Designed miniproteins, single chains, continued (4). Designs and how they scored, part 77

Each design is a single chain, and the fold is of that chain. pLDDT is the mean over its residues in the fold that is shown.

## One batch from the design tools (miniprotein)

Design m14831
Fold by ESMFold2-Fast:
Structure m14831 (fold): chain A 58 residues (1-58)
Amino acid sequence: SAELEALARKYGISVRQLEGARVLALSMPREVAVQFLMKEMGLSREEAEELVEELLAL
């Protein structure tokens, strides 16, 4: 989707990784999703929290 492509450019992550991150954000407690994004994608806590909010808003 155009929204996922825009997020991929913003965070420097592939669309495929963002699709997985969205499933995680929808399925897991917020703190667990934030921790996974920080660990697996190298995001800061602030970036991970913002990305979770953006993915849940899609």
Scores: mean pLDDT 84

Design m14832
Fold by ESMFold2-Fast:
Structure m14832 (fold): chain A 70 residues (1-70)
Amino acid sequence: SREELAREAAEIIRELAEKAGLSEESIEQLVRQVLAGNVSVGLVAARELGKAAGDEEKSRRAIELARQLL
């Protein structure tokens, strides 16, 4: 379902953001945007945080999930 895709994307983005060293406040704000279906924020976050975290596989998965939410 759309909600399950959004939750999985948010979980991956949370992990990438934690690994990239974002503050808890920034992580929570970002996760809320992804769960709200803000695909643009999700795509940018997956790309930039994946790069910062050095986790290409999780970045790629989050991008795929965000695209499915379009």
Scores: mean pLDDT 82

Design m14833
Fold by ESMFold2-Fast:
Structure m14833 (fold): chain A 68 residues (1-68)
Amino acid sequence: EEEDEKILKEAEELYKQALESIANGDFDRALELLDKAIELAKKIKNPVKQDELLSRFEALKAAIERLR
């Protein structure tokens, strides 16, 4: 679906921005961006794509939280 493609692209851009924030040492900003990416990923209708994205985003969020 075109809707899923748009959501996927937006969520991936937020994930990229979160990685850039981590590289700059801004973990608070990275967590905010990841939370937004997770909320967008939840709107994806394809369950396989949704689960793959959520697993990746949640894993990165957990890793950041452990480093703080």
Scores: mean pLDDT 83

Design m14834
Fold by ESMFold2-Fast:
Structure m14834 (fold): chain A 74 residues (1-74)
Amino acid sequence: HMEHMLKVANAAIEAYREAVKYIDSLNLPKEVREKLRRAAFEAALEAIQNGETDRDKVIKRALEAVEKALEEIK
């Protein structure tokens, strides 16, 4: 019941946290980092909304969104 919703929320939070760590390690301008963080957040939420509960898969979706956004910048 409530416990399943918390696990889903935790997966999204952990995915976003891992994405933020990766983004911050890239030594990019603040404005670029903020754009990448938004892409990661949106991807994590979309994965959760589509029923993904596997933490590693949600993390992968968030990181893939960051990589795709980086390609659009350069």
Scores: mean pLDDT 78

Design m14835
Fold by ESMFold2-Fast:
Structure m14835 (fold): chain A 66 residues (1-66)
Amino acid sequence: MFSEELAEKLAELLKEKYGLSEEEKERIVRILLEAPNGHEAAEKIEEEFGISGEEINRLGVQAALL
């Protein structure tokens, strides 16, 4: 489970990099908060937005270092 702060930071980085809408960013935050673990969150984001699990992990590490 991600904290709200980490989920928001990661979703903002994904929005900036992939040109997502505010609604898509809010959807990603929800996936990150509701998923039972990071693997399931990454799979769902990849399924809905086409962003690879490797990229999500890379940006997640970046968000956690802020």
Scores: mean pLDDT 79

Design m14836
Fold by ESMFold2-Fast:
Structure m14836 (fold): chain A 66 residues (1-66)
Amino acid sequence: MKEVQELIGEASELADEAEKQGKTESAQKTYELIKKSREAEAKGDFEKALEYAKKAIEIGKQGVKE
């Protein structure tokens, strides 16, 4: 799904930014959720893929704003 791919892209950018700022824990949590989202998409579970991608963005945003 295009939506899942776009959200994963946004989450990846947030994780990279958090890692650049030394917020390694937030970056790692975001990458973990991205992997779970991709696994769900590969299984055809687009609802779970979307939920994991949204959660990754949420955690990534918290990382970079702190």
Scores: mean pLDDT 80

Design m14837
Fold by ESMFold2-Fast:
Structure m14837 (fold): chain A 63 residues (1-63)
Amino acid sequence: MEEEIERLDREAARLYLEGKITPEQVKEIADLLRKAREALENGDFETAQEYLEKAKKILEERS
């Protein structure tokens, strides 16, 4: 899951540099990934997955 968080973070940065997502979308993705990492640190894998799925959805709509 840590590797997935890093992958999504890099993808968001790439799309932002390509002009495909807004600064607000980058901030939303970053917030979701932060919450996913916090959930993982607390052993809450279900909540972590929910935040990752939300971040993926934003990226999929912009890819």
Scores: mean pLDDT 80

Design m14838
Fold by ESMFold2-Fast:
Structure m14838 (fold): chain A 52 residues (1-52)
Amino acid sequence: SAEEEARRRLYEEVMEGMRRIAEWVAKKTGDPEIEKRLKEIVEEEERRVREE
């Protein structure tokens, strides 16, 4: 439905924002393990929204 499509787009925009925040945090800490973990979390959430 149009409502479902609008919610999906909004969620995708939020996930894109979360990815940018994760990248910013990784840059600030300089810790590659933090960067890797944050990337995994964002990717897992993006996968979930695509499967629903």
Scores: mean pLDDT 76

Design m14839
Fold by ESMFold2-Fast:
Structure m14839 (fold): chain A 62 residues (1-62)
Amino acid sequence: MEEQTLARAEKIIEENKPSEEELKEGEKIKEELLKKGYPEELAEKAAKVYMAELLLKKKAEE
């Protein structure tokens, strides 16, 4: 996974304080990837990127 994408996602999460809903959605992605046999580190990074995208979408909707 691109390091720049992960760094951007982490910054968005830190600045926007994800709600329990966003955290739960990130955990679902992590669990799905783990079930598919992906490494835990990769699943965690993908979950963070997805969570950041949810936060940006919510921010665009106000």
Scores: mean pLDDT 76

Design m14840
Fold by ESMFold2-Fast:
Structure m14840 (fold): chain A 59 residues (1-59)
Amino acid sequence: GLEETPKESFEKLGEFYESQGDYEGAAKAYYEAALAATIQGEDPTELRKKAEEYKKKAE
């Protein structure tokens, strides 16, 4: 498999969309990172907060 975890891949994708001003893309990517964190046994709380913040900016 890939050395990078799914959580890390989605976090990088969120950072990319954030840098482009694509808040809808950033929200979706951070939400998927939070789901991946949960599956990996990690705390998704901060990633969920980022997803909700960018979702509000996209609205």
Scores: mean pLDDT 80

Design m14841
Fold by ESMFold2-Fast:
Structure m14841 (fold): chain A 73 residues (1-73)
Amino acid sequence: SAEEAARAAREAAEAARAGDAEGGKRGMLQSYKLSPNEGIANGARQGAAAAEAGDARGAASVKGSTYLEAEML
């Protein structure tokens, strides 16, 4: 569901910020699998950009496939 995907993305972003890169990656992949919603996928892109800019709240709001999209590029 969209809510489960969003929750997984937020927990993954929190884990990554705490230094658990593997947990962050797994959570983002899980969020992507749960995301049939283009809004969630688009939110993941914007959240990733905020996280890279050092926006802590933006990092916490990442909503999806940041790790998967980077790996496919």
Scores: mean pLDDT 54

Design m14842
Fold by ESMFold2-Fast:
Structure m14842 (fold): chain A 76 residues (1-76)
Amino acid sequence: APKEPSPEEIAEGEKLFKKYCLSCHKKKFGEKLEKVTNQKVFGARMLLMSEKESPKLSSVDRNKVYAYVQSLLNQK
């Protein structure tokens, strides 16, 4: 069932984002991630990024990164 992500999921997503995404997206993340509208779209984007950067995130970890990205987009 759909539910709001916990603060713990957002915090873990931030750690994963900093480890796997921030090095390439530190100045362009808004431009590249602003079109993330739902979890399925984010999943497809993560698969493309995994091919380029070789980060193999589980579905659980991808959901945590999605929660963090959505928290950033909703705040600014």
Scores: mean pLDDT 60

Design m14843
Fold by ESMFold2-Fast:
Structure m14843 (fold): chain A 102 residues (1-102)
Amino acid sequence: DFDPAALEKDLNKFIESYKLSPELQEAVRKALEAGVSIGMLALIYDSIKNNEDEKKVDEVLEEEARRIAIGRYGPENKEKQEELFEQIMAALKELKELLKNL
């Protein structure tokens, strides 16, 4: 469901732009592997660093995770959608916590 070369290119661009630590690089890699776009990761990074409304950030994360899950499994595969949604949300929550501690 992803191109490893495209993922590495996106990850390297994000690392260079934001000077990511190894822990942040791994969290970003997990999110990209789950299907989160580099543009969404940049928005998350900027929102957390600018101390934006956490509820609004969480709503955007949930919407994106749900969109990815529906896109991969279609509306009828609810169990697989929820599994992928939970995986994406776990990766994004880990990234969010790491960014808050910078």
Scores: mean pLDDT 75

Design m14844
Fold by ESMFold2-Fast:
Structure m14844 (fold): chain A 62 residues (1-62)
Amino acid sequence: ELLERMREVSKKYQELKKEGKYDAANKVGDLLRKARQAFLDGNYEEAEKYIDEAEKVIEEAK
């Protein structure tokens, strides 16, 4: 589930860059990197928090 959400966020990140929404893309990219690091550290709660924030940025960019 968390890995699936991370993959979807990564896809949306690429869409934001393609659309020229660089401010939103940079925020999503930073949050995705933090989520991946937290996941690798076994901190799934922190990873989920970063993904929740990234999804909010994506929604606000619509």
Scores: mean pLDDT 82

Design m14845
Fold by ESMFold2-Fast:
Structure m14845 (fold): chain A 94 residues (1-94)
Amino acid sequence: MKELEEKALRLAYLAGALDALAAASPDPELSERLRRLAEELLKKAEELAEEAGLPKSKLAAAYAAGAIDAIGDILDVGVEAAIEEYLRRAEEEL
């Protein structure tokens, strides 16, 4: 129950982060891979959110937070290091 809500929010956060990283990546093949993974994560997040009765506004807030954090990490450590970190986290959730 709470575990479904927490997982939905984590997946939405990671989807937002990966979408931001895809937009920042100079590699079109990597950008496409990141967008596809973000889409899959967001779809799973929406399914879990529906099961948990979580409002779409909370899912949207988590997605936005992920995008903002990823942009911050790009500015701090660079786009390549940020992509490696968020990809690792996303793969652990799949």
Scores: mean pLDDT 87

Design m14846
Fold by ESMFold2-Fast:
Structure m14846 (fold): chain A 65 residues (1-65)
Amino acid sequence: SEKLEEYIKLAREAAEGLAKRYGKRKALEYLVETARYLAEQATGEEKEILQAVAEEMERRLEEFE
């Protein structure tokens, strides 16, 4: 899906920008919160993708020193 590809691109750009400003840990924390918030507003496939992204970022946070 073209829309899915755009979401992935935006998520990567957001992650890079946030990490530059706040560091990797804070960037991941913010991305988890943002993805969860957006998932609550989304429906269907977008909701599933955003929930999966939030869960993956949460796992990465648990492994962070």
Scores: mean pLDDT 73

Design m14847
Fold by ESMFold2-Fast:
Structure m14847 (fold): chain A 109 residues (1-109)
Amino acid sequence: ALEKAIEALEEARRRLEELRARYAAGEPEETVFARLERVLRELIGRLSEIYAEAPEEEKPFIAQLIQDQAALLVELRRRFEEEGTPVGELLDEALAELERQIKALKEKL
């Protein structure tokens, strides 16, 4: 299950890197933020599916990933909607968190 979780995180990272490139090419901030939300929401859904099928010993690690991603999504939405934070900064934060989670999981393999 940890290997599948790493694959899900790496796919989400790839999608956000592509979105970062589209933002740099001039895609509107609201469009980019909506896509960022979708990527993270779909990642949480995929991690939840992996959690359901995971061995008991691996479940705590996947549950922590889900909790961290859910908390990140709430914070990114608050900063975008309430503080007007540039979406490029929010993308960089989401990418950094994915990289952190990927490295942490690889250390447990």
Scores: mean pLDDT 88

Design m14848
Fold by ESMFold2-Fast:
Structure m14848 (fold): chain A 56 residues (1-56)
Amino acid sequence: SARREALVAETRRIAEEARRRGDPHAATLEKGAEAGAQGSVATAEVALAESRRLLA
């Protein structure tokens, strides 16, 4: 769905930014984005929310 794709794209963007900064959470964010891409909109929403919390 377009909504899931948008949520996954934002999570991947945050993960790429974390990776560039050398943030140890980057791998976790990348796994979250992948779970969202293969799962439901709800999974993608949880992954994005977790990414925002870990990098806050």
Scores: mean pLDDT 84

Design m14849
Fold by ESMFold2-Fast:
Structure m14849 (fold): chain A 72 residues (1-72)
Amino acid sequence: SMETEREVEAVFLGMRIALEASEEVAAKHPDLPKSEKLKVFIEAMGEAIRLSEVKSEEETRREVLALAEKLA
């Protein structure tokens, strides 16, 4: 169904945005412990999935990256 397809696409988009943000933060903070990197990724993923339903991809990327940087 279209609804199921949209939900799957939203989750994948959110995960991609979260991975990109987390990788950028990890590269910027190479000394950050693995546990803290995981925490940043999980928080970024939840926020990215939520925002991707109501905001543009560009806005979601910007806000998720800002959150990830704030958490690091």
Scores: mean pLDDT 79

Design m14850
Fold by ESMFold2-Fast:
Structure m14850 (fold): chain A 74 residues (1-74)
Amino acid sequence: SSEEEQQRLIEELKRAIEAGDAEAALRAVERLEELALKEAAELLKDASPEEQAEVLARVEARFAALREKALELA
């Protein structure tokens, strides 16, 4: 399930942060972003194209901030 996949990725991210492993943290963030975008697209399938674009852009912005924090581990 998506919940199980999300939980696994969160645990991978936690381990990477604890280890100071920027590469592993970035990989986990990328996978979490991909999952979040897929889930958002499915939830918004009946929304207008404009609404879909706005929500997807917000998701991308949130994960961009998370990637910046992961890079600080390096």
Scores: mean pLDDT 82

Design m14851
Fold by ESMFold2-Fast:
Structure m14851 (fold): chain A 71 residues (1-71)
Amino acid sequence: SMREDLEKAVAEALAVAETLSPDHAALLRQYTEALAGKALEAIKAGNEEAARAYIEKLRDTTQRIAETDRR
């Protein structure tokens, strides 16, 4: 379900945040809260396309911040 997909994306982002420098961890947590909130609003509104887009953006943002932290 879309809620389960969102929960997985949030859990993955928070797990990644624990492996990062403090500044990047804080940034990833902020993006996770914002994007998860938007995805949940979209799920409640029945807008599955918007919900998928926000979940996708959370996954992309998690990967980008992790890559930046390692370089």
Scores: mean pLDDT 88

Design m14852
Fold by ESMFold2-Fast:
Structure m14852 (fold): chain A 109 residues (1-109)
Amino acid sequence: MKKVAILYTKGLKEYAEEVKKALEKAGFEIVYEEELESVRTETLVGAVGQAKAAGADVVVLIVRESDREEVLAALPVIEELIDLPVLVAVAGEVSPEEVVERVKELLEK
């Protein structure tokens, strides 16, 4: 069974719980969950590092549209430091079911 970590920015807990339920229904194991105080590179590196330590195969990072630019700028730094794929889901742009399909595509490669 593939292992997923869910990271979400403060205020998106309800959306993160819907994504979690959709992933669990699809057969994924949720091994780590964290509410992020910020989307600063240092915070993201720490949280993704904890997800990897928990045995995650992929991280689903749930953010607001306003966080997108900062998060996308941080992804190359995270990828250099931590060998763990990060899937960015902007709340309001993708459904929980679309997140499940993107995770499946990423892990079936």
Scores: mean pLDDT 85

Design m14853
Fold by ESMFold2-Fast:
Structure m14853 (fold): chain A 80 residues (1-80)
Amino acid sequence: IRAELEALEREATARAREALAAGDRAAALRVALEALEEAGKVLRRFLTEELGLSEEEAEAAQARLEAQVARLRAELAALE
């Protein structure tokens, strides 16, 4: 699962760099949001299985990630 998150980060970084090289900050932010949403789907498993956190601790961490995603979506909407 850690390897999956690392692969997602590398792919997202490459796509975001391409968008930034083209001068498209909104496209780069969209790539980052997609990567965070995909990471969020596996975050609970990572926190409970790899780090040994409780279900409640994993839910709290996921809620913080969801709040961050919502904030970035609002920033993206302001750019469009």
Scores: mean pLDDT 73

Design m14854
Fold by ESMFold2-Fast:
Structure m14854 (fold): chain A 80 residues (1-80)
Amino acid sequence: MERRLAILLTSAQLNAVAAAVNAALPADSEEDVRLAREATRELILEAAELDKEAAEETVRRLLERGLLSEEEAEEILREI
């Protein structure tokens, strides 16, 4: 299986990375959209292990920027 990488991020860095991963993605394929959603969820859930409030703030900011739907944001928040 592929090796999972652990990353140490500030809240601001987490917000920036999550936003970048989710910017303008559905144009290419359903697979790219799926991978972007999985990557965003993994980043936020990993951050929640260290700072739940920062993870929740990241979801809120992505929703404000239109990078997550309301349904996607709710799903991630339920897993935190």
Scores: mean pLDDT 66

Design m14855
Fold by ESMFold2-Fast:
Structure m14855 (fold): chain A 68 residues (1-68)
Amino acid sequence: SVADDLKEIAEELSKDPRIKAELIGDKKLVITTTLSVEELIGLALRLIGDYPNLDVSIEGNTIILTGK
């Protein structure tokens, strides 16, 4: 489910001290990073490939994930 996918992503990415993942309910994950632009884009592309059921958007240094 979307909620299970978002929780899995939050738990995995929170292992990197440069990444802060915040779950807003069970429908939205906000990922705030101190990653470079190149690393941020790479992460977003990986998430798009691994989770085709999720919408992925980039806003500055933040990646926002929502269910389709």
Scores: mean pLDDT 86

Design m14856
Fold by ESMFold2-Fast:
Parts: structure tokens; sequence; C-alpha cells
Structure m14856 (fold): chain A 63 residues (1-63)
């Protein structure tokens, strides 16, 4: 993971936030997506950008 992996992880995290907000407004259960997103944020905070991307992609699939 370098600057490009970090940017991708940050952009995917923003996409998760946008889609989760919409899902909540539609009355959908976002519990699984929220758990994946939390793990993605933890990985991003410790510099594990490639793993953060993987978990954010799982969060999007759960939405």
Amino acid sequence: GNEEDKKKAEELGEEVDRRATRAVLEGRDVSEAAEYAKKGRELLSVGKYKEAVEYYEKALEAL
C-alpha cells in the first residue's frame, strides 16, 4: 500500500458512507455493512490500505 492504495481506500470509505446513509433512509438493515466498514476504518488507521479496500468492498456488497 502506497499513496494510491490510501486514496482508493479513502474514496471507497466515502462511497460506503453515502450508500449506507441512503440505505438507512430506505429502512434497510445496514448492520453487516457497518461491521465491515468499521474494520475497514481500523485497517486504514494503521496503514493497511489494501486490506481496508477489501473490507470496504465487502461493506458495499452488503448494502
Scores: mean pLDDT 84

Design m14857
Fold by ESMFold2-Fast:
Structure m14857 (fold): chain A 64 residues (1-64)
Amino acid sequence: MDEEARAYADDLAELGDEYERQGNLEKALQAYEKAAAIYRSLGDEDKAQAFEAKAAEVQARIAA
């Protein structure tokens, strides 16, 4: 049931990392927030927290 959702979250996480490498922090933030939300809905608390932390870090960099 959740295999497609997990694969999509994994793809978003990788896409977020790619945008961050490119310096596109706004798109990186969007990708990390979406990945975190999906991981949370799947009950993957560790990954949800990890990507919420990445999103917060990217958001702080945008605000600076």
Scores: mean pLDDT 84

Design m14858
Fold by ESMFold2-Fast:
Structure m14858 (fold): chain A 69 residues (1-69)
Amino acid sequence: SEEERKKKAEKELEELKKLAEKAIKTGKQEDIEKFREKAKELLEKYKDDEEVVKKIKEIIEEFEKKIRE
């Protein structure tokens, strides 16, 4: 179901946001690497879903912006 897939994607996006927040808070290379690995995994998994890809890219952009501060 498209609706079920969207719900699952939303949950995985929330998990990605939590990884980003943890990496920003800790500044640890391990946490940063976990975030980047998960982001790449989700981009490949949802590559055919333009809306999900856009949301993943927005999370990555916000992460890269905050980690540079």
Scores: mean pLDDT 84

Design m14859
Fold by ESMFold2-Fast:
Structure m14859 (fold): chain A 59 residues (1-59)
Amino acid sequence: SEASELIRKGEVYFMEGNYKLAAEYYRKAAELLEKEGDTESAKVLRKIAEDLEKVAERK
């Protein structure tokens, strides 16, 4: 699915240490999953994105 492709892109950026882009792709995947009714997976991906955004800011 489109959400699965976005998750894969997020994983690639995460492995490269690009946490900002990883978070952006995980957020996009979460939005699609929520529209599909997969609220649980969407919640998990949003939390991952939030955590990665904090790491990227490094405060």
Scores: mean pLDDT 83

Design m14860
Fold by ESMFold2-Fast:
Structure m14860 (fold): chain A 71 residues (1-71)
Amino acid sequence: EQPTPEEILAGAERAAAIARSLGAEEAAERVLELGREAAAVADDPEKTEALLREAEKVVKEAVEKAKKELE
């Protein structure tokens, strides 16, 4: 089922909180931006999916960078 704009925004807020907990403030802001864009095009599942995948990539890169810096 396609997520609602409200669900997309809530997901982006949770992902941004994770990025901020890692000290990745710029990644957190990027995730929120992508979440807002995805919510705006929530009626287009292909565009929504592409934006959500980009947001997941941003979070993943922030996590990997934090791991590398702590090593």
Scores: mean pLDDT 79

Design m14861
Fold by ESMFold2-Fast:
Structure m14861 (fold): chain A 76 residues (1-76)
Amino acid sequence: MIEELLEKVEELLKKVVEALKAGDLEKAEEYAREAEKVAKEAVRKGEEEGRGEEVQKEILALIGKYAPAIEAAYAA
């Protein structure tokens, strides 16, 4: 289900932020790669259901929500 994939992307982005705050760059990279894979699957499923644009916008919104925290942690 697309909604479950989007929820998993958000959970993984939260884990990236937590890993970066802990200084665990390897775990942050693992969670980021997994988030990317799940996001691509969500977009593919969205396209199959005629919801591709909607799903892509939701993913961009999630990235925008967590990007400032990720950038701040990575730049430190």
Scores: mean pLDDT 81

Design m14862
Fold by ESMFold2-Fast:
Formats: sequence, C-alpha cells, structure tokens
Structure m14862 (fold): chain A 79 residues (1-79)
Amino acid sequence: PNAQAAALVQQALDAAGATGADLVIAAVEESEGRLTVTLAAPKHGLTIVLTLDSETGVVLSVEAWQDGKPILSADFTPP
C-alpha cells in the first residue's frame, strides 16, 4: 500500500505540473487510530492528504486537490 501511495503522490505532482517540486508537511493530525498527513506544494496550488493507520503506518487513502478542485482519490481498504 505505501509503495502505491508514493506512486499516487508522484501522479498528483505530475497532474498538477509540479513534477520534482518539494512537498512540505502542512499538517499532521491523529484521530480515532488514524494519522492524517497534509502535504502541500503551495507554488502549484497542490494539496495532498494521506490517511494512515497510526499503529501500522499503512496508508489507507490518498486524496489530492489543485486550486480547490479534486484531481486524485484512492482508497486501499478493505480486508
């Protein structure tokens, strides 16, 4: 799952015209056994939200927006 999540992050960067741009960690929040990490490339209007299992570190979902428009969404559950 984490290798697929890394590939989706690169896909979001490519789709936003931000290939090779530095991603900054904008926010990290833990709630209900899940870790939500918000990554941004502000120069490109790109926001990526990763949801992880806080105990295992496994990525459960990836969502990306550019200039407030959704460009990518993927879920890696269920059992």
Scores: mean pLDDT 79

Design m14863
Fold by ESMFold2-Fast:
Structure m14863 (fold): chain A 62 residues (1-62)
Amino acid sequence: TAEEIGKELAEKAREMYEKGMSLEEIEEIMRKELEKLAQEGYSDEEIQLITAYILQELNKLT
C-alpha cells in the first residue's frame, strides 16, 4: 500500500541520515524514488501520502 511504501522510504531516509548522508542528498534520492512510483502508476494522492511520511521523518531529524 502507499502507506507501507511511505513508511519504508521514511525508514530508508532515516538510515541514510544516520550513516552521514546530507539532507540534500537524501531529498534528491527520495525525489527520484517518488518519480519512479509515479511512472509505475501510483496516483497523485498516493504520491502525496508517501511524500508526507518521508517529510514527517526528515522533520524529526532536525
Scores: mean pLDDT 83

Design m14864
Fold by ESMFold2-Fast:
Structure m14864 (fold): chain A 97 residues (1-97)
Amino acid sequence: GEIEKLRKEALEALEKAEKALEEGDLEAALEHIEKALELARKLLKLGDYEGALEIAKKALELALKVLKKTTDKELILRAIALILRAIGLIIEAELKL
């Protein structure tokens, strides 16, 4: 169904983010993290609180890793924005469980 498709797409985005991080492509990592968080928000809207929580927690972990690897102001601000989005999704999902 739609939930299974969105979970798969979100996990693929997280895998791409992790690979980009390993390759030192921090901009690509942030783009893939953002995509995963967009998909997690869609899962939350469909009532998949467990799926949204799992994706948001992993996205938070990866965004924190980007933050630790960069001194670039724009990348720092983008990473912080994604960290805050992930925390917000985690709180929303936990409150509905």
Scores: mean pLDDT 91

Design m14866
Fold by ESMFold2-Fast:
Structure m14866 (fold): chain A 55 residues (1-55)
Amino acid sequence: SKGEQLREIMEQLESGKISGEEAAKRIGEILGVPVEPAENAEELERKAVRALLSK
């Protein structure tokens, strides 16, 4: 279900319902790693993947 939660957050970012900072914070909480804020869902996904690989 973590993947489903991440998808919903990214969809909210793309629709403008949440900020990039809020999206990065929520994704970081789900993954247990700090995630850098991004301007769009594609960049946020890349930053989240990099954060996981760096751990």
Scores: mean pLDDT 79

Design m14867
Fold by ESMFold2-Fast:
Structure m14867 (fold): chain A 70 residues (1-70)
Amino acid sequence: SEAEKLLEEARRALAAGDYERAIELARQAAKVGSKEQQVEALELMALAYAAAGDSERAREYGKQARELRE
């Protein structure tokens, strides 16, 4: 699916240190994905924000992922 491709690209961008691109791709995946894919996208955004030094946004997206999973 489109969301699966976007999540895979987001993971590659995160691994490469391209945090802004990882966040952009994960955000796009969250808009078109299933609930499970939206949770994964939010978790990827949290990881990318944390890696980029934005601890506040990392906490916000991590919380959203936990709440959506529950």
Scores: mean pLDDT 88

Design m14868
Fold by ESMFold2-Fast:
Structure m14868 (fold): chain A 67 residues (1-67)
Amino acid sequence: EAEELVKKGKEAYEKGDLEKAKEYYTKALEIDPDNKEAIIGLAEVYRELGDKSPEAKELIALAEHIR
C-alpha cells in the first residue's frame, strides 16, 4: 500500500539510508502517482543525494508547486 511505503521511506530517510528512502518513495508513487507526501519525500531525497537528473529536477519542481 502506498501509505505503508511512504512510512518506510520516511523511516529510511531519518536513518540516513537515502537509497532505501528513494526506493520506498518511488514504489509509493508507482502505486499512487498523486501521493503528495511521497512526491515531497522523494524530492527531499533527490536534494540530499545531489541528483541533478531531469527526473529529479522535475519532481523537485512538482514538490515545490504542491507546498
Scores: mean pLDDT 80

